Designed miniproteins, single chains, continued (2). Designs and how they scored, part 22

Each design is a single chain, and the fold is of that chain. pLDDT is the mean over its residues in the fold that is shown.

## One batch from the design tools (miniprotein)

Design m4735
Fold by ESMFold2-Fast:
Formats: structure tokens, C-alpha cells, sequence
Structure m4735 (fold): chain A 75 residues (1-75)
């Protein structure tokens, strides 16, 4: 499932893998689904935020996660 916590650089976990998979399905992320938030994951979050009118802060906060969930549901 998509994360229910704020995800930022250096965070790890199965919920980070779910975030990376969602970003890959939407075409924002091309890196490995390794469950580690590095620079490439941050760049994908920023690109998603910019396209969806959210602040491009590279942090997957509740608003970013809600927008991701809606975008994936529309696929």
C-alpha cells in the first residue's frame, strides 16, 4: 500500500517501495525499486509535485501521497 507517513530523503521501508512503484507506473521514476529514498526518488517526487500543482519540496507528505493515490487509481 502507498505510505501513510511522510517520506523524505534517507527513509527506507516497504512503503518506500510502494511509492517507487507508483512513481514508475506514472512514468516519473526510472530507478530501482529498492525501498531507499535517494536523489533519484527525490527527483521523481519533485517532477510529480510540479505536474500536479503541489510544492516541489521532494517530500512525500500527506497531500503528495493523496495525489499519487488518485493518479494511480486513474490508470
Amino acid sequence: ALPTRVIKKGDTGEDVKALQEALRRLGYYTGPVDGVVGNETIAAINAFQEKHGLPANGVADAETIAALRAAVAAL
Scores: mean pLDDT 82

Design m4736
Fold by ESMFold2-Fast:
Structure m4736 (fold): chain A 61 residues (1-61)
Amino acid sequence: MDEELARIRAGLTPVERRVWDAEVQLQGDRSVTTRDIAELAGVSPRTASRAQRRIARRVGA
C-alpha cells in the first residue's frame, strides 16, 4: 500500500476502514455501486455513502 494511502487509512474510523477495504476489494469491477460496498462492509448504504464522502475528502484534501 502506498505510504500516503496507508496514513489516510490509519486515520479513518473502524467503519470508514471497512468501507475503504470493501472499495479496494471491488475495485476490479467497473459497475461497483454504494450498495455493493455497503453489503461487503456490513453497513447500511447511507453509512457507506457518508464514509465514502469522508474518505474522498481526506484523499482529495
Scores: mean pLDDT 75

Design m4737
Fold by ESMFold2-Fast:
Structure m4737 (fold): chain A 69 residues (1-69)
Amino acid sequence: MVIEAGVLAGKQLSEHKVEMTLKLPDGSEETVLVEFEGNAEDSATRVAAGGRVKAKVNGEEAELVGIPT
C-alpha cells in the first residue's frame, strides 16, 4: 500500500537506514524503517521538519517512493 504521510521524527539506525515516525491521514502514528541511498542523516533531518513522504508500506518495512525537497 502506498501512503502519503507527514514526518514527525527520524532516528538514524545506520548510514543508510532511518527509523521514521509517520503521522497518517487518520491521525494515527506508525514507525517504519526507511532505506536511503546516500547520507541518511541529512535526509532524516530535512524530512523531520514537517515534510511529507510517499511510502510503500509492507508491515514494519517501508520503501520510500519519494522524498519531498
Scores: mean pLDDT 60

Design m4738
Fold by ESMFold2-Fast:
Structure m4738 (fold): chain A 81 residues (1-81)
Amino acid sequence: LEEIEKLAKEVKELAKKYLDEKKYEELSGLVDMLLQAIRSQDRAMAQEAIAALERFREKIEDEELKKKVDELIRKAREYLE
């Protein structure tokens, strides 16, 4: 969980740097949804958040941010299994 929370913070910091305010709000909301789902042990909500993050990553042009989102998704999937 600590590693996932650290990755979530890093994703939000990169998003603030590389995305406009609207896209930042969208990505930040999805990251918060994922963290809330993991903390509440809501597997269905976590899977929905992961699916939404996977869709959002296709819109990301910055390689550093895209890789960090991919890392967050991978670690979240590992934690749920």
Scores: mean pLDDT 85

Design m4739
Fold by ESMFold2-Fast:
Structure m4739 (fold): chain A 66 residues (1-66)
Amino acid sequence: QSVNAKFAKNYTVEELNAKIKELGFENTGVGSFDPATKQARISAFGDVSMDKIEAVVKQLGGEIVK
């Protein structure tokens, strides 16, 4: 359960994980962020729907990369 997401602004892995936690999303996190492309890989564990992952990405100002 993982997606690649592109963001409108630069984040660190720590910043993204902190924001995801602050938004109340459990079992969801980021392993890497590339500041050159503004892309991150977001992984979810357990019973987390794609709709919730997409909502997190959108709230952080990003879009899912297909």
Scores: mean pLDDT 76

Design m4740
Fold by ESMFold2-Fast:
Structure m4740 (fold): chain A 83 residues (1-83)
Amino acid sequence: SLEEQLDAFYEETVKILKELMEKRFQEELARRQAELDADPSLTPEQKQARLNEFKAELEEHYKKQFESTEKGLREIRERKLAS
């Protein structure tokens, strides 16, 4: 059915989006950690504090991006089913 096809498309799209966002999150976090580790002016405590702050900001950024994209996908699905 159209509903089953739209559900399968939605599930696959959300899965791909989550995998892509997780990959980007880990890459950005690793890059930031490497930058902090390379800074000889920072103490271990300062490096950890800055990494934790960056991680929290990055988590909030990707959460908002995911919520916005997921909302858009739900609206597309609803419009297709209403037709």
Scores: mean pLDDT 85

Design m4741
Fold by ESMFold2-Fast:
Parts: C-alpha cells; sequence; structure tokens
Structure m4741 (fold): chain A 81 residues (1-81)
C-alpha cells in the first residue's frame, strides 16, 4: 500500500493545484491527469486510466464541500485499487 506520508504529499499538491487551475474543460482535466502520472507514479493506483480518473474527479466534485475536501476525496480515489 501507499504510505500515509506519500498520500499526504499528493493531497497537499492537489490543494495547491486545485486553487491555481481551471478544471472545467476536458483538456484541463487531461492535463491534471498527465501531471499526476508524472509527479506521483509510485503513489497512484497503477491501473488508473483517464476514464477512471474522470469518474473519480466527477464524483469528488459532486460530493466535496471545500477545496481541501475535494483534495482528500481525490487522494483516496486515485490511490485505491
Amino acid sequence: GVSEEKRQALKDWLVEELGRRDFTSLAERRALFEELKRRFPDVLDPALDFDRFLAILTESLTSATSREDLAERLTEGLTSP
């Protein structure tokens, strides 16, 4: 499994990125996915593809109450098999 320290690093990065970027377009969502794969290859579920990423992002956006909550939900979804 992924260590709590590595999951916390992913979550902290997501909080910062979600505050700096527009995620309304499919192109921006793909850019986020590619950046995640580049920065956190050993933290993300190795079976995570773009379609699964979009499902996790959409569900998290619907349920999240804050940017920090969104980052937590994304971290959980993106690191789980």
Scores: mean pLDDT 83

Design m4742
Fold by ESMFold2-Fast:
Structure m4742 (fold): chain A 73 residues (1-73)
Amino acid sequence: NNLYEQALKILDELRKIIEDPSATPMQITIALFRALAVRTEVDLFGTDKAQIEQFNKYFDELVELARQKLAQL
């Protein structure tokens, strides 16, 4: 639970950066790599399969949003 909650905060931070009109490509890229690191942690050490699945769906959505944002910058 604590691991999952902390990892969600990282995804929420990535979302906030993507939604920020002043965000630079470098800021988005760094936030993406941080999100990838916590996704790996959740997949390896998470114990709740439903939470892991929900996390991966949210992560995949944010990666697609970041890719679209970077293509427009």
Scores: mean pLDDT 85

Design m4743
Fold by ESMFold2-Fast:
Structure m4743 (fold): chain A 67 residues (1-67)
Amino acid sequence: GFNKDKQPSPEQKEQAQKLLDEAETLLATGSDPQLAFERAKQAVELAPHLDPERITRLLTEALTRIG
């Protein structure tokens, strides 16, 4: 359900999307899965309701690539 109390600002959503895009790029190149995990985690903290499926996928893939 929607929660207005937890809804991020447009600026926070933009930053979260950039963080998710950075995480995706880092995982695709395989250069820094630890940084990819941190980026995805930051996006969750900033906008947990923005894209939960993408967030879960990125966190899971980053953890898998870390070890």
Scores: mean pLDDT 78

Design m4744
Fold by ESMFold2-Fast:
Structure m4744 (fold): chain A 68 residues (1-68)
Amino acid sequence: VLTSEQIEKVRNATSDDMAKLGLSRGPARKLKTYLLQNAGKEISVADLSKEVGVSEEDVQKVLTQLLG
């Protein structure tokens, strides 16, 4: 689950910031929306990968950079 601080980091992250980690704007927006809507749930990297349409490795890189 995401903390309130992590939710704020996700909300404030730009698509350009995510693009530096290998996500184009479409996938970056899908990831951001999914994380914000599912902040109170356990978030699976595999489910995120399917929703966003990128590899689990790329999702994990973005999560690590955004969440610390």
Scores: mean pLDDT 75

Design m4745
Fold by ESMFold2-Fast:
Structure m4745 (fold): chain A 97 residues (1-97)
Amino acid sequence: SPLVEPVTNAVSTVLKQNGYEITDQQKLKNIVSDVLTQPYKEVSEEEAASIPQELIDQVAVAIKNVLEKNGIKIPLSVARQIAENILVEAKKQGVIS
């Protein structure tokens, strides 16, 4: 998808701005690709609670902005769900530290 690269770059930028190290950029890109094809995956409350809410919100805004620049308007609630799925999976796979 032409959106995978710009979304991955937006997520990567926010993570680095918040002091996170990205150990595998290609794995992060694969996670973004998977989440964008399955954006309705439910995340458990326990998994979501493992990620700082401020980080989820910053990533959600960055995703929303990059999608709108590419002609796709989504509610912030949907962007937050996408951000949550990406961050939880990235943490599980050891992609962020």
Scores: mean pLDDT 84

Design m4746
Fold by ESMFold2-Fast:
Structure m4746 (fold): chain A 76 residues (1-76)
Amino acid sequence: ISEAEVLISLGRMWRALGLQFKKQGNLEAAIEELEKAIALYQQAVAAPDATPEQKAEAQAEIDRLTAELKKLKEEK
Protein backbone atom coordinates (compact mmCIF):
# COMPACT_ATOMS: atom_id res chain seq x y z
CA ILE A 1 0.00 0.00 0.00
CA SER A 2 1.06 3.63 -0.46
CA GLU A 3 2.77 5.77 2.19
CA ALA A 4 -0.26 8.08 2.21
CA GLU A 5 -2.61 5.11 2.87
CA VAL A 6 -0.47 4.00 5.84
CA LEU A 7 -0.35 7.54 7.29
CA ILE A 8 -4.13 8.00 6.91
CA SER A 9 -4.73 4.60 8.58
CA LEU A 10 -2.45 5.53 11.49
CA GLY A 11 -4.19 8.92 11.77
CA ARG A 12 -7.57 7.15 11.99
CA MET A 13 -6.17 4.90 14.76
CA TRP A 14 -4.88 7.82 16.85
CA ARG A 15 -8.16 9.70 16.25
CA ALA A 16 -10.10 6.67 17.57
CA LEU A 17 -7.87 6.54 20.68
CA GLY A 18 -8.31 10.28 21.29
CA LEU A 19 -12.10 9.98 21.03
CA GLN A 20 -12.03 6.99 23.40
CA PHE A 21 -10.13 9.04 26.01
CA LYS A 22 -12.65 11.88 25.54
CA LYS A 23 -15.47 9.39 26.26
CA GLN A 24 -13.65 8.34 29.46
CA GLY A 25 -13.31 12.00 30.56
CA ASN A 26 -9.52 11.98 30.20
CA LEU A 27 -9.32 15.26 28.30
CA GLU A 28 -5.51 15.58 28.59
CA ALA A 29 -4.94 12.15 26.99
CA ALA A 30 -7.64 12.90 24.39
CA ILE A 31 -5.85 16.13 23.39
CA GLU A 32 -2.48 14.34 23.15
CA GLU A 33 -3.79 11.51 20.93
CA LEU A 34 -5.76 13.90 18.66
CA GLU A 35 -2.61 16.02 18.20
CA LYS A 36 -0.79 12.83 17.10
CA ALA A 37 -3.60 12.12 14.62
CA ILE A 38 -3.32 15.64 13.16
CA ALA A 39 0.46 15.22 12.72
CA LEU A 40 -0.08 11.97 10.78
CA TYR A 41 -2.73 13.56 8.53
CA GLN A 42 -0.33 16.48 7.89
CA GLN A 43 2.32 13.93 6.81
CA ALA A 44 -0.27 12.27 4.54
CA VAL A 45 -1.05 15.62 2.83
CA ALA A 46 2.72 16.05 2.22
CA ALA A 47 3.29 12.45 1.03
CA PRO A 48 4.62 12.31 -2.57
CA ASP A 49 2.28 9.40 -3.47
CA ALA A 50 -0.88 10.99 -2.01
CA THR A 51 -3.81 11.22 -4.46
CA PRO A 52 -6.01 14.36 -4.56
CA GLU A 53 -8.72 12.33 -2.80
CA GLN A 54 -6.32 11.27 -0.02
CA LYS A 55 -5.09 14.86 0.41
CA ALA A 56 -8.71 16.07 0.62
CA GLU A 57 -9.60 13.42 3.23
CA ALA A 58 -6.49 14.20 5.32
CA GLN A 59 -7.07 17.97 5.13
CA ALA A 60 -10.74 17.56 6.13
CA GLU A 61 -9.66 15.50 9.15
CA ILE A 62 -7.01 18.11 10.09
CA ASP A 63 -9.68 20.84 10.00
CA ARG A 64 -12.20 18.76 11.97
CA LEU A 65 -9.72 17.61 14.65
CA THR A 66 -8.26 21.12 15.03
CA ALA A 67 -11.77 22.40 15.82
CA GLU A 68 -12.30 19.47 18.24
CA LEU A 69 -8.99 20.23 20.01
CA LYS A 70 -10.02 23.87 20.48
CA LYS A 71 -13.26 22.73 22.15
CA LEU A 72 -11.46 20.17 24.35
CA LYS A 73 -8.88 22.72 25.52
CA GLU A 74 -11.75 25.07 26.46
CA GLU A 75 -13.37 22.21 28.50
CA LYS A 76 -10.13 21.30 30.32
Scores: mean pLDDT 83

Design m4747
Fold by ESMFold2-Fast:
Structure m4747 (fold): chain A 62 residues (1-62)
Amino acid sequence: SVVDQGRALYDRAQAGTAEEARQAAEEIRDLAWQAPNGDQRTILLEYYYSAQAIADEKLAAE
């Protein structure tokens, strides 16, 4: 499902570099546009915002 794809991208954001986390967040955002219903879109947007926060935190640590 698109939610499973979003979770995999979120895991990549946690494990990767700041740039990889930023890219993963952008890909999660694109998946949110493909979500078949509002509930799945909401879950994907939560992953998106969390992945952006991870990217920002990693940039601050560099």
Scores: mean pLDDT 84

Design m4748
Fold by ESMFold2-Fast:
Structure m4748 (fold): chain A 81 residues (1-81)
Amino acid sequence: MVFSPEEVKKLAEEALEAGLMSEEVVEEALWAAELLERGDTEAAKERAPELASLSDEEVLAVLQEALNRAAEMAKKLLEAA
């Protein structure tokens, strides 16, 4: 399943409000969503040095994968609550 940055932000906020995810985890998901929305691969590489060797397309794919994992986690936690 592929989640849009907007969907991830909504799910993360709902999980935070429900007390199901920590503020730190939600902030990380929101950060990744904002970078993917902007296509800001330079900011991503600055924050995560492990991404520095990747192409811009690979960085965007890593951000999308991180968003998908965060959204799936938030959705499962909300469904189990």
Scores: mean pLDDT 78

Design m4749
Fold by ESMFold2-Fast:
Structure m4749 (fold): chain A 78 residues (1-78)
Amino acid sequence: QKEIDKGVILIGLAVGLVAARRQGDEKTAEALSRAIDLVNQDAPVEEIIKALEEARKLETDPDGIRLLDTMIELVKKL
């Protein structure tokens, strides 16, 4: 159960990371890479969300903001 949910979250974060890197959005890419590391470390969901929310506060690109908001909602399902 947890492994399946975790795997789905990791796939979603990895897809987001690839999208951010292709767009040259280093801030969003770094945030998503950090979130992937935290998920792999079984960090508390609250810690993963806070990392993404801090990145969202620093993001100015609307596409990057939307991607981070999508990833925050995805992580909440852990």
Scores: mean pLDDT 81

Design m4750
Fold by ESMFold2-Fast:
Structure m4750 (fold): chain A 89 residues (1-89)
Amino acid sequence: MADLFDAGVLVLRVAVDEVILENTDFSKEEKLKIYDKMIEDLEQARALVDRAIAEETDPFLLDSARRTRAGVDKMLEYLKKKKEEIEKE
């Protein structure tokens, strides 16, 4: 399913950006730009997963897509909290 594949690529991009953030001394402004990009990528991934859920009829694949959706929601909440912490620095 193309939507889940595309969502997976966006999630992998966010994971790479997190590793870069952990291993590089970025300025506050640079960190905020990277978090904005990661949040945008996850919001796009969420929309793609929601489309996949709406179109899927196989119960196993639907359950997998719903679990992926829950994971994306948790990551979005985490990144938004991290961005807020950096904004307070």
Scores: mean pLDDT 82

Design m4751
Fold by ESMFold2-Fast:
Structure m4751 (fold): chain A 100 residues (1-100)
Amino acid sequence: MSKEEILVEALEKLIAALEELRARLEEAQRNGDSATVADLEATFRLALATMAQWFRELGAEELAERMRELLDEVRTSDAPLLELIDRAIAEIREAKEKLE
């Protein structure tokens, strides 16, 4: 496999992980489970920080910056957390499309 094929597979796995996080968050919000919502927000923040670092190490500087911008928005904005997760998924999907 080429380096690009390996990166595409990794991005697909990240999308799947974020979609699972989104589903768990939606369920926790429906159940009024504030503790689980807080834990999932912390998990998403850690995921964004980890992805930003990893994308930078791979030379994907624009995608790394998009992840950092989303991390700042999780900390500072009134935007719904589900919307921020959807934006992260969309940014990664766009990056994947440019590699295919």
Scores: mean pLDDT 83

Design m4752
Fold by ESMFold2-Fast:
Structure m4752 (fold): chain A 78 residues (1-78)
Amino acid sequence: MLYTGEVRAEGVSGDQMDEAGVRVMLEHPGVVDVRVDTATKTLTIVAEDEETARAAIETAKRELERRGGRVTGESLSG
């Protein structure tokens, strides 16, 4: 069963969200896909299990904040 995490952030460009997504995939081999939606300002993470999804969400939040972004929401479903 795959788990989907979403992180929403303001104050970052689409390119900065893409860079954050690349860092998530590099740090979490159990992440199978990362998608950026610039219209909704959402980084979507698909992971093999809930533990990986939760860890990847925390990495995404850190990487977005490091780029000057402000995290405005998160969700996890599986």
Scores: mean pLDDT 87

Design m4753
Fold by ESMFold2-Fast:
Parts: structure tokens; C-alpha cells; sequence
Structure m4753 (fold): chain A 73 residues (1-73)
């Protein structure tokens, strides 16, 4: 659901801020405001990045977040 995707994007934004990637955090905030408009591919990327953050797999999470940012630029 859009509310679940929005919540996951908020977690990813907090993670990006903690890593010092303020540009990525800003992009994630924009995505959060438009969560209902994300395509299936972008939602899959958000879900995968969220799982990596929850599992403590920071390097894999950053990789997926950067791929998400690139696909949306």
C-alpha cells in the first residue's frame, strides 16, 4: 500500500541522513510525498533496500538506494 511504501521510504531517508548522504535523503523525502505514484519496479527497489537496512546489510542497502536514485533521475 502507499502508506507502507511511505513508511519504508521514511526509514531509508533516516538511514541516508545517518550516513551523511543529504542529497539522497532529500530525494527519498520527495519519493515519500509521491509514494502512491511509484511504479512497480521502484516499489520493489524500496522493499529490497528496506530489507537490507533491517538486516544490518548497510552496504547492500546503500547500493539499492543509489540504484533507486539513478532509475528516478
Amino acid sequence: SPSEVSGKLAVLRMYAEEQGDLELASELQKLQSSAASLDAKSVERVELAFKYVQNGEGDLAVSEIRKLSLELS
Scores: mean pLDDT 79

Design m4754
Fold by ESMFold2-Fast:
Structure m4754 (fold): chain A 68 residues (1-68)
Amino acid sequence: LSEKVKELLKKMVDAIAAGNYEEASRLAIEAKNELKKEGVSDDEITKILSEAFQEGLRRRAAREAAAA
């Protein structure tokens, strides 16, 4: 993966962890478009984005646990 894709995925994970799903959705679209430009298959793009989304939710749950 390019550095640009890695940065977009990192920002998406951070946005999800913060509960900013609007920003996360925007970043997911940007990451998908960049991955398509790099020749990544639709199946692999779906897997990459799904893994990033799950990581964001995991970090969100950790923040909620810390706040309790």
Scores: mean pLDDT 82

Design m4755
Fold by ESMFold2-Fast:
Structure m4755 (fold): chain A 101 residues (1-101)
Amino acid sequence: SLKEQILEELEGMIEELEYLAQMFKTKDPEMSKQIEELAELIRETAEELAKIDDEQVLRKVYNMIMQAVGLAHQAAYYKDQELMDNGLYLARKALELAKKA
């Protein structure tokens, strides 16, 4: 199902972000912490999406999380705090949308 595919992809994103956070743990502990926060927001979002059957909501939340993860990768690469803040903001909005559905 669409939901099963999305949940599997979110799990992969969490693992990728946990690996990225570990890479920054010594070099940039603050960035590492923010990447871990993003991974936790995605985990919570996945738990909420598991309760939802609305395919439009599933797709919208998934697209928001994909954008948030992309921003976090760019933030880590460029050492750009604004990109990280934007990624976390978008992930928080995705979780809010999932909880309201």
Scores: mean pLDDT 91

Design m4756
Fold by ESMFold2-Fast:
Structure m4756 (fold): chain A 96 residues (1-96)
Amino acid sequence: DPEAQERRIAEAKARREKEADEWIAEVRAKLEANLPSMTTEEQKRTRELTLEYLDLVAEHPTDGQLVQDFLDQQEEEREKEEEEKRREEELRKLLS
């Protein structure tokens, strides 16, 4: 039954989109509740990256590869920043 198949696909998609919207809303609410306690630059950066990820999921809830590529890129940028900070600390110790 092609019509029953199409309806099941549409219902499954709607359910996934609703679950994604509910998850996004819960994470945003938790970030907003914790905002007054986010005083460090690291905490602010983590919040910013999480919001960017949530926006990407909201726009592309069925594109898991696009979401994964975004997460991989953010992790690479974070590792580069941590390596640069580590090099600066080592340089300061050598100049002491």
Scores: mean pLDDT 68

Design m4757
Fold by ESMFold2-Fast:
Structure m4757 (fold): chain A 83 residues (1-83)
Amino acid sequence: SELEKLKKIADFVIELLKKYNPSLAEKFRKQLEEYMKKDEEEAIKNIKDLISRAVLALMILAYLNGEDPLKIQKEILKKIEEV
């Protein structure tokens, strides 16, 4: 289902975030759990927004830590293609 695919993508991005900032990753994890309690249509909408916000945070943190944000982008896009 669409919801299952989005959850897998969100899980992947949150795990990448955890390497840079475990506290921020935990906040996104709690938001994901709250969104999963909603009706499917609302959950899909909220999880899409969560993925966008988490990806932006991850790319900023990678850049600030001297890593290539384009490398992170490629890993995320590969995961999207797998689900």
Scores: mean pLDDT 88

Design m4758
Fold by ESMFold2-Fast:
Structure m4758 (fold): chain A 75 residues (1-75)
Amino acid sequence: GMSYEEAYAKSDPELRRAAFDGIFKYYKEKYGATSPEEALKALEEDLRKQDKGNPEVQKFFDFLIEELRREIAER
């Protein structure tokens, strides 16, 4: 099967941007995040709750968080 990183790399960049915007909006509305960085922190905490020490899942979470940080930096 496809790796998480490979599946992400093959996804549509416009759909990824829409998903990032949706994530930031969700955490802003739900947790009162006042910046994209605060929304990203809340997302990271949620993702870590799903990882019970699986290294492959942890690696993917690290990859996803870095991609979101790049999206924030480009704004």
Scores: mean pLDDT 67

Design m4759
Fold by ESMFold2-Fast:
Structure m4759 (fold): chain A 80 residues (1-80)
Amino acid sequence: KPSLEEYLKSLSKEELKYYVYNHGRDYVREAIKRGEYSKAEEIETLTYEALTAIDNGDFDKAISLYKKIDEIYEEVKKKS
């Protein structure tokens, strides 16, 4: 079972960029649908920061930022 981090590290630059962009976009849409507007804004901001890190070749930073996005999205999925 590869961890999320191991999986993301196995991707090419373009594959990682595509993964981050699509998941960030879909997470923002779901957060908005659930009325979690502040979390949607946070996910969007972190998504663009991660994409910028990828473009700058800072893959460790991009993966760390994406892990934060995924954690926020897990909170969005909880009915609390």
Scores: mean pLDDT 83

Design m4760
Fold by ESMFold2-Fast:
Structure m4760 (fold): chain A 79 residues (1-79)
Amino acid sequence: MSLSPEQQKAVRETGQALRAIGDMLQALLYEEKGDKEMAKKYEEEMQRALDEISDPSLKAKVQASIENMKKAFEEKKKE
């Protein structure tokens, strides 16, 4: 049985949101390890996942989560 177009979109965009968050965390981890090439690769994969989110509300929430995690990571580096 096929999902409705709205259900298909919700599942797909939730997957992209989780992918973007995961890729961002990997990018931050590799940056801390000094692996700039891997950090850049994951940052590019994060951006691709974000670009696939067509729901402006979901995209804004994911972007806010990414920014908050980046700020927390940078503050921890200053300790």
Scores: mean pLDDT 79

Design m4761
Fold by ESMFold2-Fast:
Structure m4761 (fold): chain A 79 residues (1-79)
Amino acid sequence: MNEEQNKKLEAAKKAAGELQKKNPDIAIRVSIEGNIIKIEVEDAKTGKKLEKEIDAKGKSLEEVEEEVKKAIEELIKEL
């Protein structure tokens, strides 16, 4: 993983961590593969899992953090 990918992953983890604190019954996982940030949310009570991918190519760290936050909020609403 290069330095840019590491910084984008850390921005994604920061957004996920804030939402994890607000949603203790939901497991939130983020990873990066190339320019794609993968988000997984799992409801601990039902075992239901939902995933979403975000293309981080050409995006700032602030844009990545905001998009990851919105994606997680949308996935949690669908659980």
Scores: mean pLDDT 81

Design m4762
Fold by ESMFold2-Fast:
Structure m4762 (fold): chain A 80 residues (1-80)
Amino acid sequence: DEKKKQELIERLQRTVSRAAPKLPPEKRPELAEEAVKAINALQKGDWESAKEHLLKMAKIAEEAGDLESAEELRKLAEEV
């Protein structure tokens, strides 16, 4: 479902935009890399790969103390 892919990508992009400024500068490239991989997987319909990258993003946010963004990313992973 193309609509589902678009909705998940838009939610992911909003979460990253809110999370990135709260991360240490060194962690921002790592979050961005995983976000690109998650978006590419979602666009291809590779739900398993998308879930893996979303969970890695959640861990990055959690380790940086951004528990709200980590929770949002885990919810996105559950919806994949």
Scores: mean pLDDT 87

Design m4763
Fold by ESMFold2-Fast:
Structure m4763 (fold): chain A 107 residues (1-107)
Amino acid sequence: DRARTLALALVKTALHRLLGLTGAEAQAIAEAVVARLDPELLRAYTDALEDMGEEGEATLRRVAPPLADQIAAALAEVAGLPEEEARAVVREFIEAAAAEAREEAAR
């Protein structure tokens, strides 16, 4: 599932930045975090990234904030991270993925 793959990559990147975690430990924590996410919200986010346009932009604006909130809350619960710091880093990576999708859509 592309949505799950993207979420695992995002969470592992956040774990590396916030805690320096890599490898099997980061993978196990990322899987636990992703299991706590709303799969429909994650799918809507991934679909918007793949088919960017006016509708994709509207969908990202609607789904990115609650997705970031869910990932931050799950990271706080699973990894003991301060939720506010986790939210800031997760928002940064979610916006970076959106920026890449916008660049690809402009081609």
Scores: mean pLDDT 83

Design m4764
Fold by ESMFold2-Fast:
Structure m4764 (fold): chain A 86 residues (1-86)
Amino acid sequence: KISELTAKVVGLVVRAAYHASLGDIETAKQDLLGAIETAREIAKLNGNEEVIKRLEELSKQVEQATTPEQLLDLAREIIKLSDEAV
């Protein structure tokens, strides 16, 4: 189950990067928020409360992001936290 969830996080982050590259900021944000939610499920399964808190902070940063560059930087942090969640 965790491996399936990590694959889902990666897939959503790749989709977000694609949409950001097209200038579709709104869709990229939705994809990253989906990736954060999936990473949060991984952290919950492993009892990693610190990662859950950091993912909540990233969610706020995603909602405030206005440029593709900001979204791509946030995508990298989501992948990093997803790895730490395991």
Scores: mean pLDDT 84

Design m4765
Fold by ESMFold2-Fast:
Structure m4765 (fold): chain A 69 residues (1-69)
Amino acid sequence: SFDADLSDALLRMAVAVIPDPELRERAAAWAEAHRGQVLSDEEILAGLRELGIVPPKLDKPVAELIKES
């Protein structure tokens, strides 16, 4: 489990690597809505998938997806 500070830092990192500025802005708003919540990486990926930021099928850890995007 994460504490809220670690979860917030991971969300900020995921948002910062989005190359599309419009998607980045939407992801930033989503991350702000979840600030102070403890989220797993699976929950973060599910949220980003619902926003249309990541592909529907994720077969790799977030770090590998960030390198590809």
Scores: mean pLDDT 63

Design m4766
Fold by ESMFold2-Fast:
Structure m4766 (fold): chain A 130 residues (1-130)
Amino acid sequence: LENLSEEEKKKIIEEEVKKKLLELLDEILADPLSEPLRDAPDAAFLARYPDFPERVEDWMSLSKIREMVENGEIKTVDEFIELVERMFNNLLVETPSDDPRLAKVREVEKKVKEKLEELKKKEDELKSKL
C-alpha cells in the first residue's frame, strides 16, 4: 500500500511494535530462568522481607508488562525497555548477593537486552521505510 497518511503510518508502526513485544514476552515467559521475574513477590517472600513494599514502590513483573503491552499503555520499544530495566533492577536490588537466583536473572537480562537492541533497530528501520 502506497500513499499512506501519517496517522496510518503511525498505526502500522504501533501494531508491528506491539506484535514484536508480545512475541518477545512469550519467549521470555517460556524460559525457566525467567521464573523469578514472572509475578510480583508472593506471601512467602513478603514474610521474609516485611519492609519490601517501602523499598520498592513500583514493582514491575513480566505479567504486569505483558498487561500494559496488551492494553496499549506501551506503544514504543523505548517505553518497553524502561519497564524491563525497572523489572530487572527491582529484583537485583532486593535479592541478597549470595542468592542462586541472581545468576539466572543476569543470564535472562543479557539475553533480553540483546533482543531489545535488535528490536529497536527494526523499529527504526520500519520508521525510515514508511
Scores: mean pLDDT 74

Design m4767
Fold by ESMFold2-Fast:
Structure m4767 (fold): chain A 81 residues (1-81)
Amino acid sequence: SDLEELEKKIEEAVEQQIQRIEEEYQQWLQSHPDISEEERQQLEQQKQSRIEGVRLQGQVDLEGNKKNNFVPENLAMAVAL
């Protein structure tokens, strides 16, 4: 159960980080409505790349947790976002 709780916390951390990325880009776009279509496409590409990176890191962390017998003391090492 402790391992399952740790895995859920990693998944929640991934979701929170993705939400923060989306909020950062949304706020920037709201502050800069006059940007070109080319700049907007570049920003969308950057946002998607960052989100993909976060998802991949989360997957690596989850696989690491599944291979090791985790104890609550290891939480800080598992959530390196």
Scores: mean pLDDT 73

Design m4768
Fold by ESMFold2-Fast:
Structure m4768 (fold): chain A 74 residues (1-74)
Amino acid sequence: SILDLAEKQVAEIRELAKQLPESKQAEVDKELDELLAELKENQNDIIKQTKILFRILALSAEIELLVRQQKRAE
């Protein structure tokens, strides 16, 4: 389901974000919690669920890029 895919992506983003400073980790965790809550509230709206899933996937790509940038700066 879309929810199962989103929960898996959120878990992977949280794990990846551990490589970032604590302030950024807290910011990412809050945004992910809000996106999951919004997804659960819209379980009967496929279009809204799809938009929320793409927002989670976009955040995944952003965090992956930030982690790569941090490693290159070290």
Scores: mean pLDDT 84

Design m4769
Fold by ESMFold2-Fast:
Structure m4769 (fold): chain A 104 residues (1-104)
Amino acid sequence: KEKEKYIELYKEIQELLEKYRKVADEVYKKVKTEAEKQAANERLSDELVDGVLEKLIEAGIITEEEAEMYRAMFRDGDPSKWDPEQKALAERLEELEKKLLEAV
């Protein structure tokens, strides 16, 4: 099976998460107010989500349309509001997470 593909994808996602964490830590140390922290969190979260989704598209795991759907789901943050298609995408991403962890 595609074990090598999942290992490579997992490493790429972990690198993005590590970059995000370092940048977030540096920004949080420099921000003086909760408003500045909120603005930084919004920008960094968008960049991280876009980066991960782009890797998933490149790997053939999701389509560009599914990536747009996931961005909307991420911004809303409420699973009870998800459409059946959004729930199916969430289940596929949970399966992917399990496979990535098993591959390592």
Scores: mean pLDDT 72

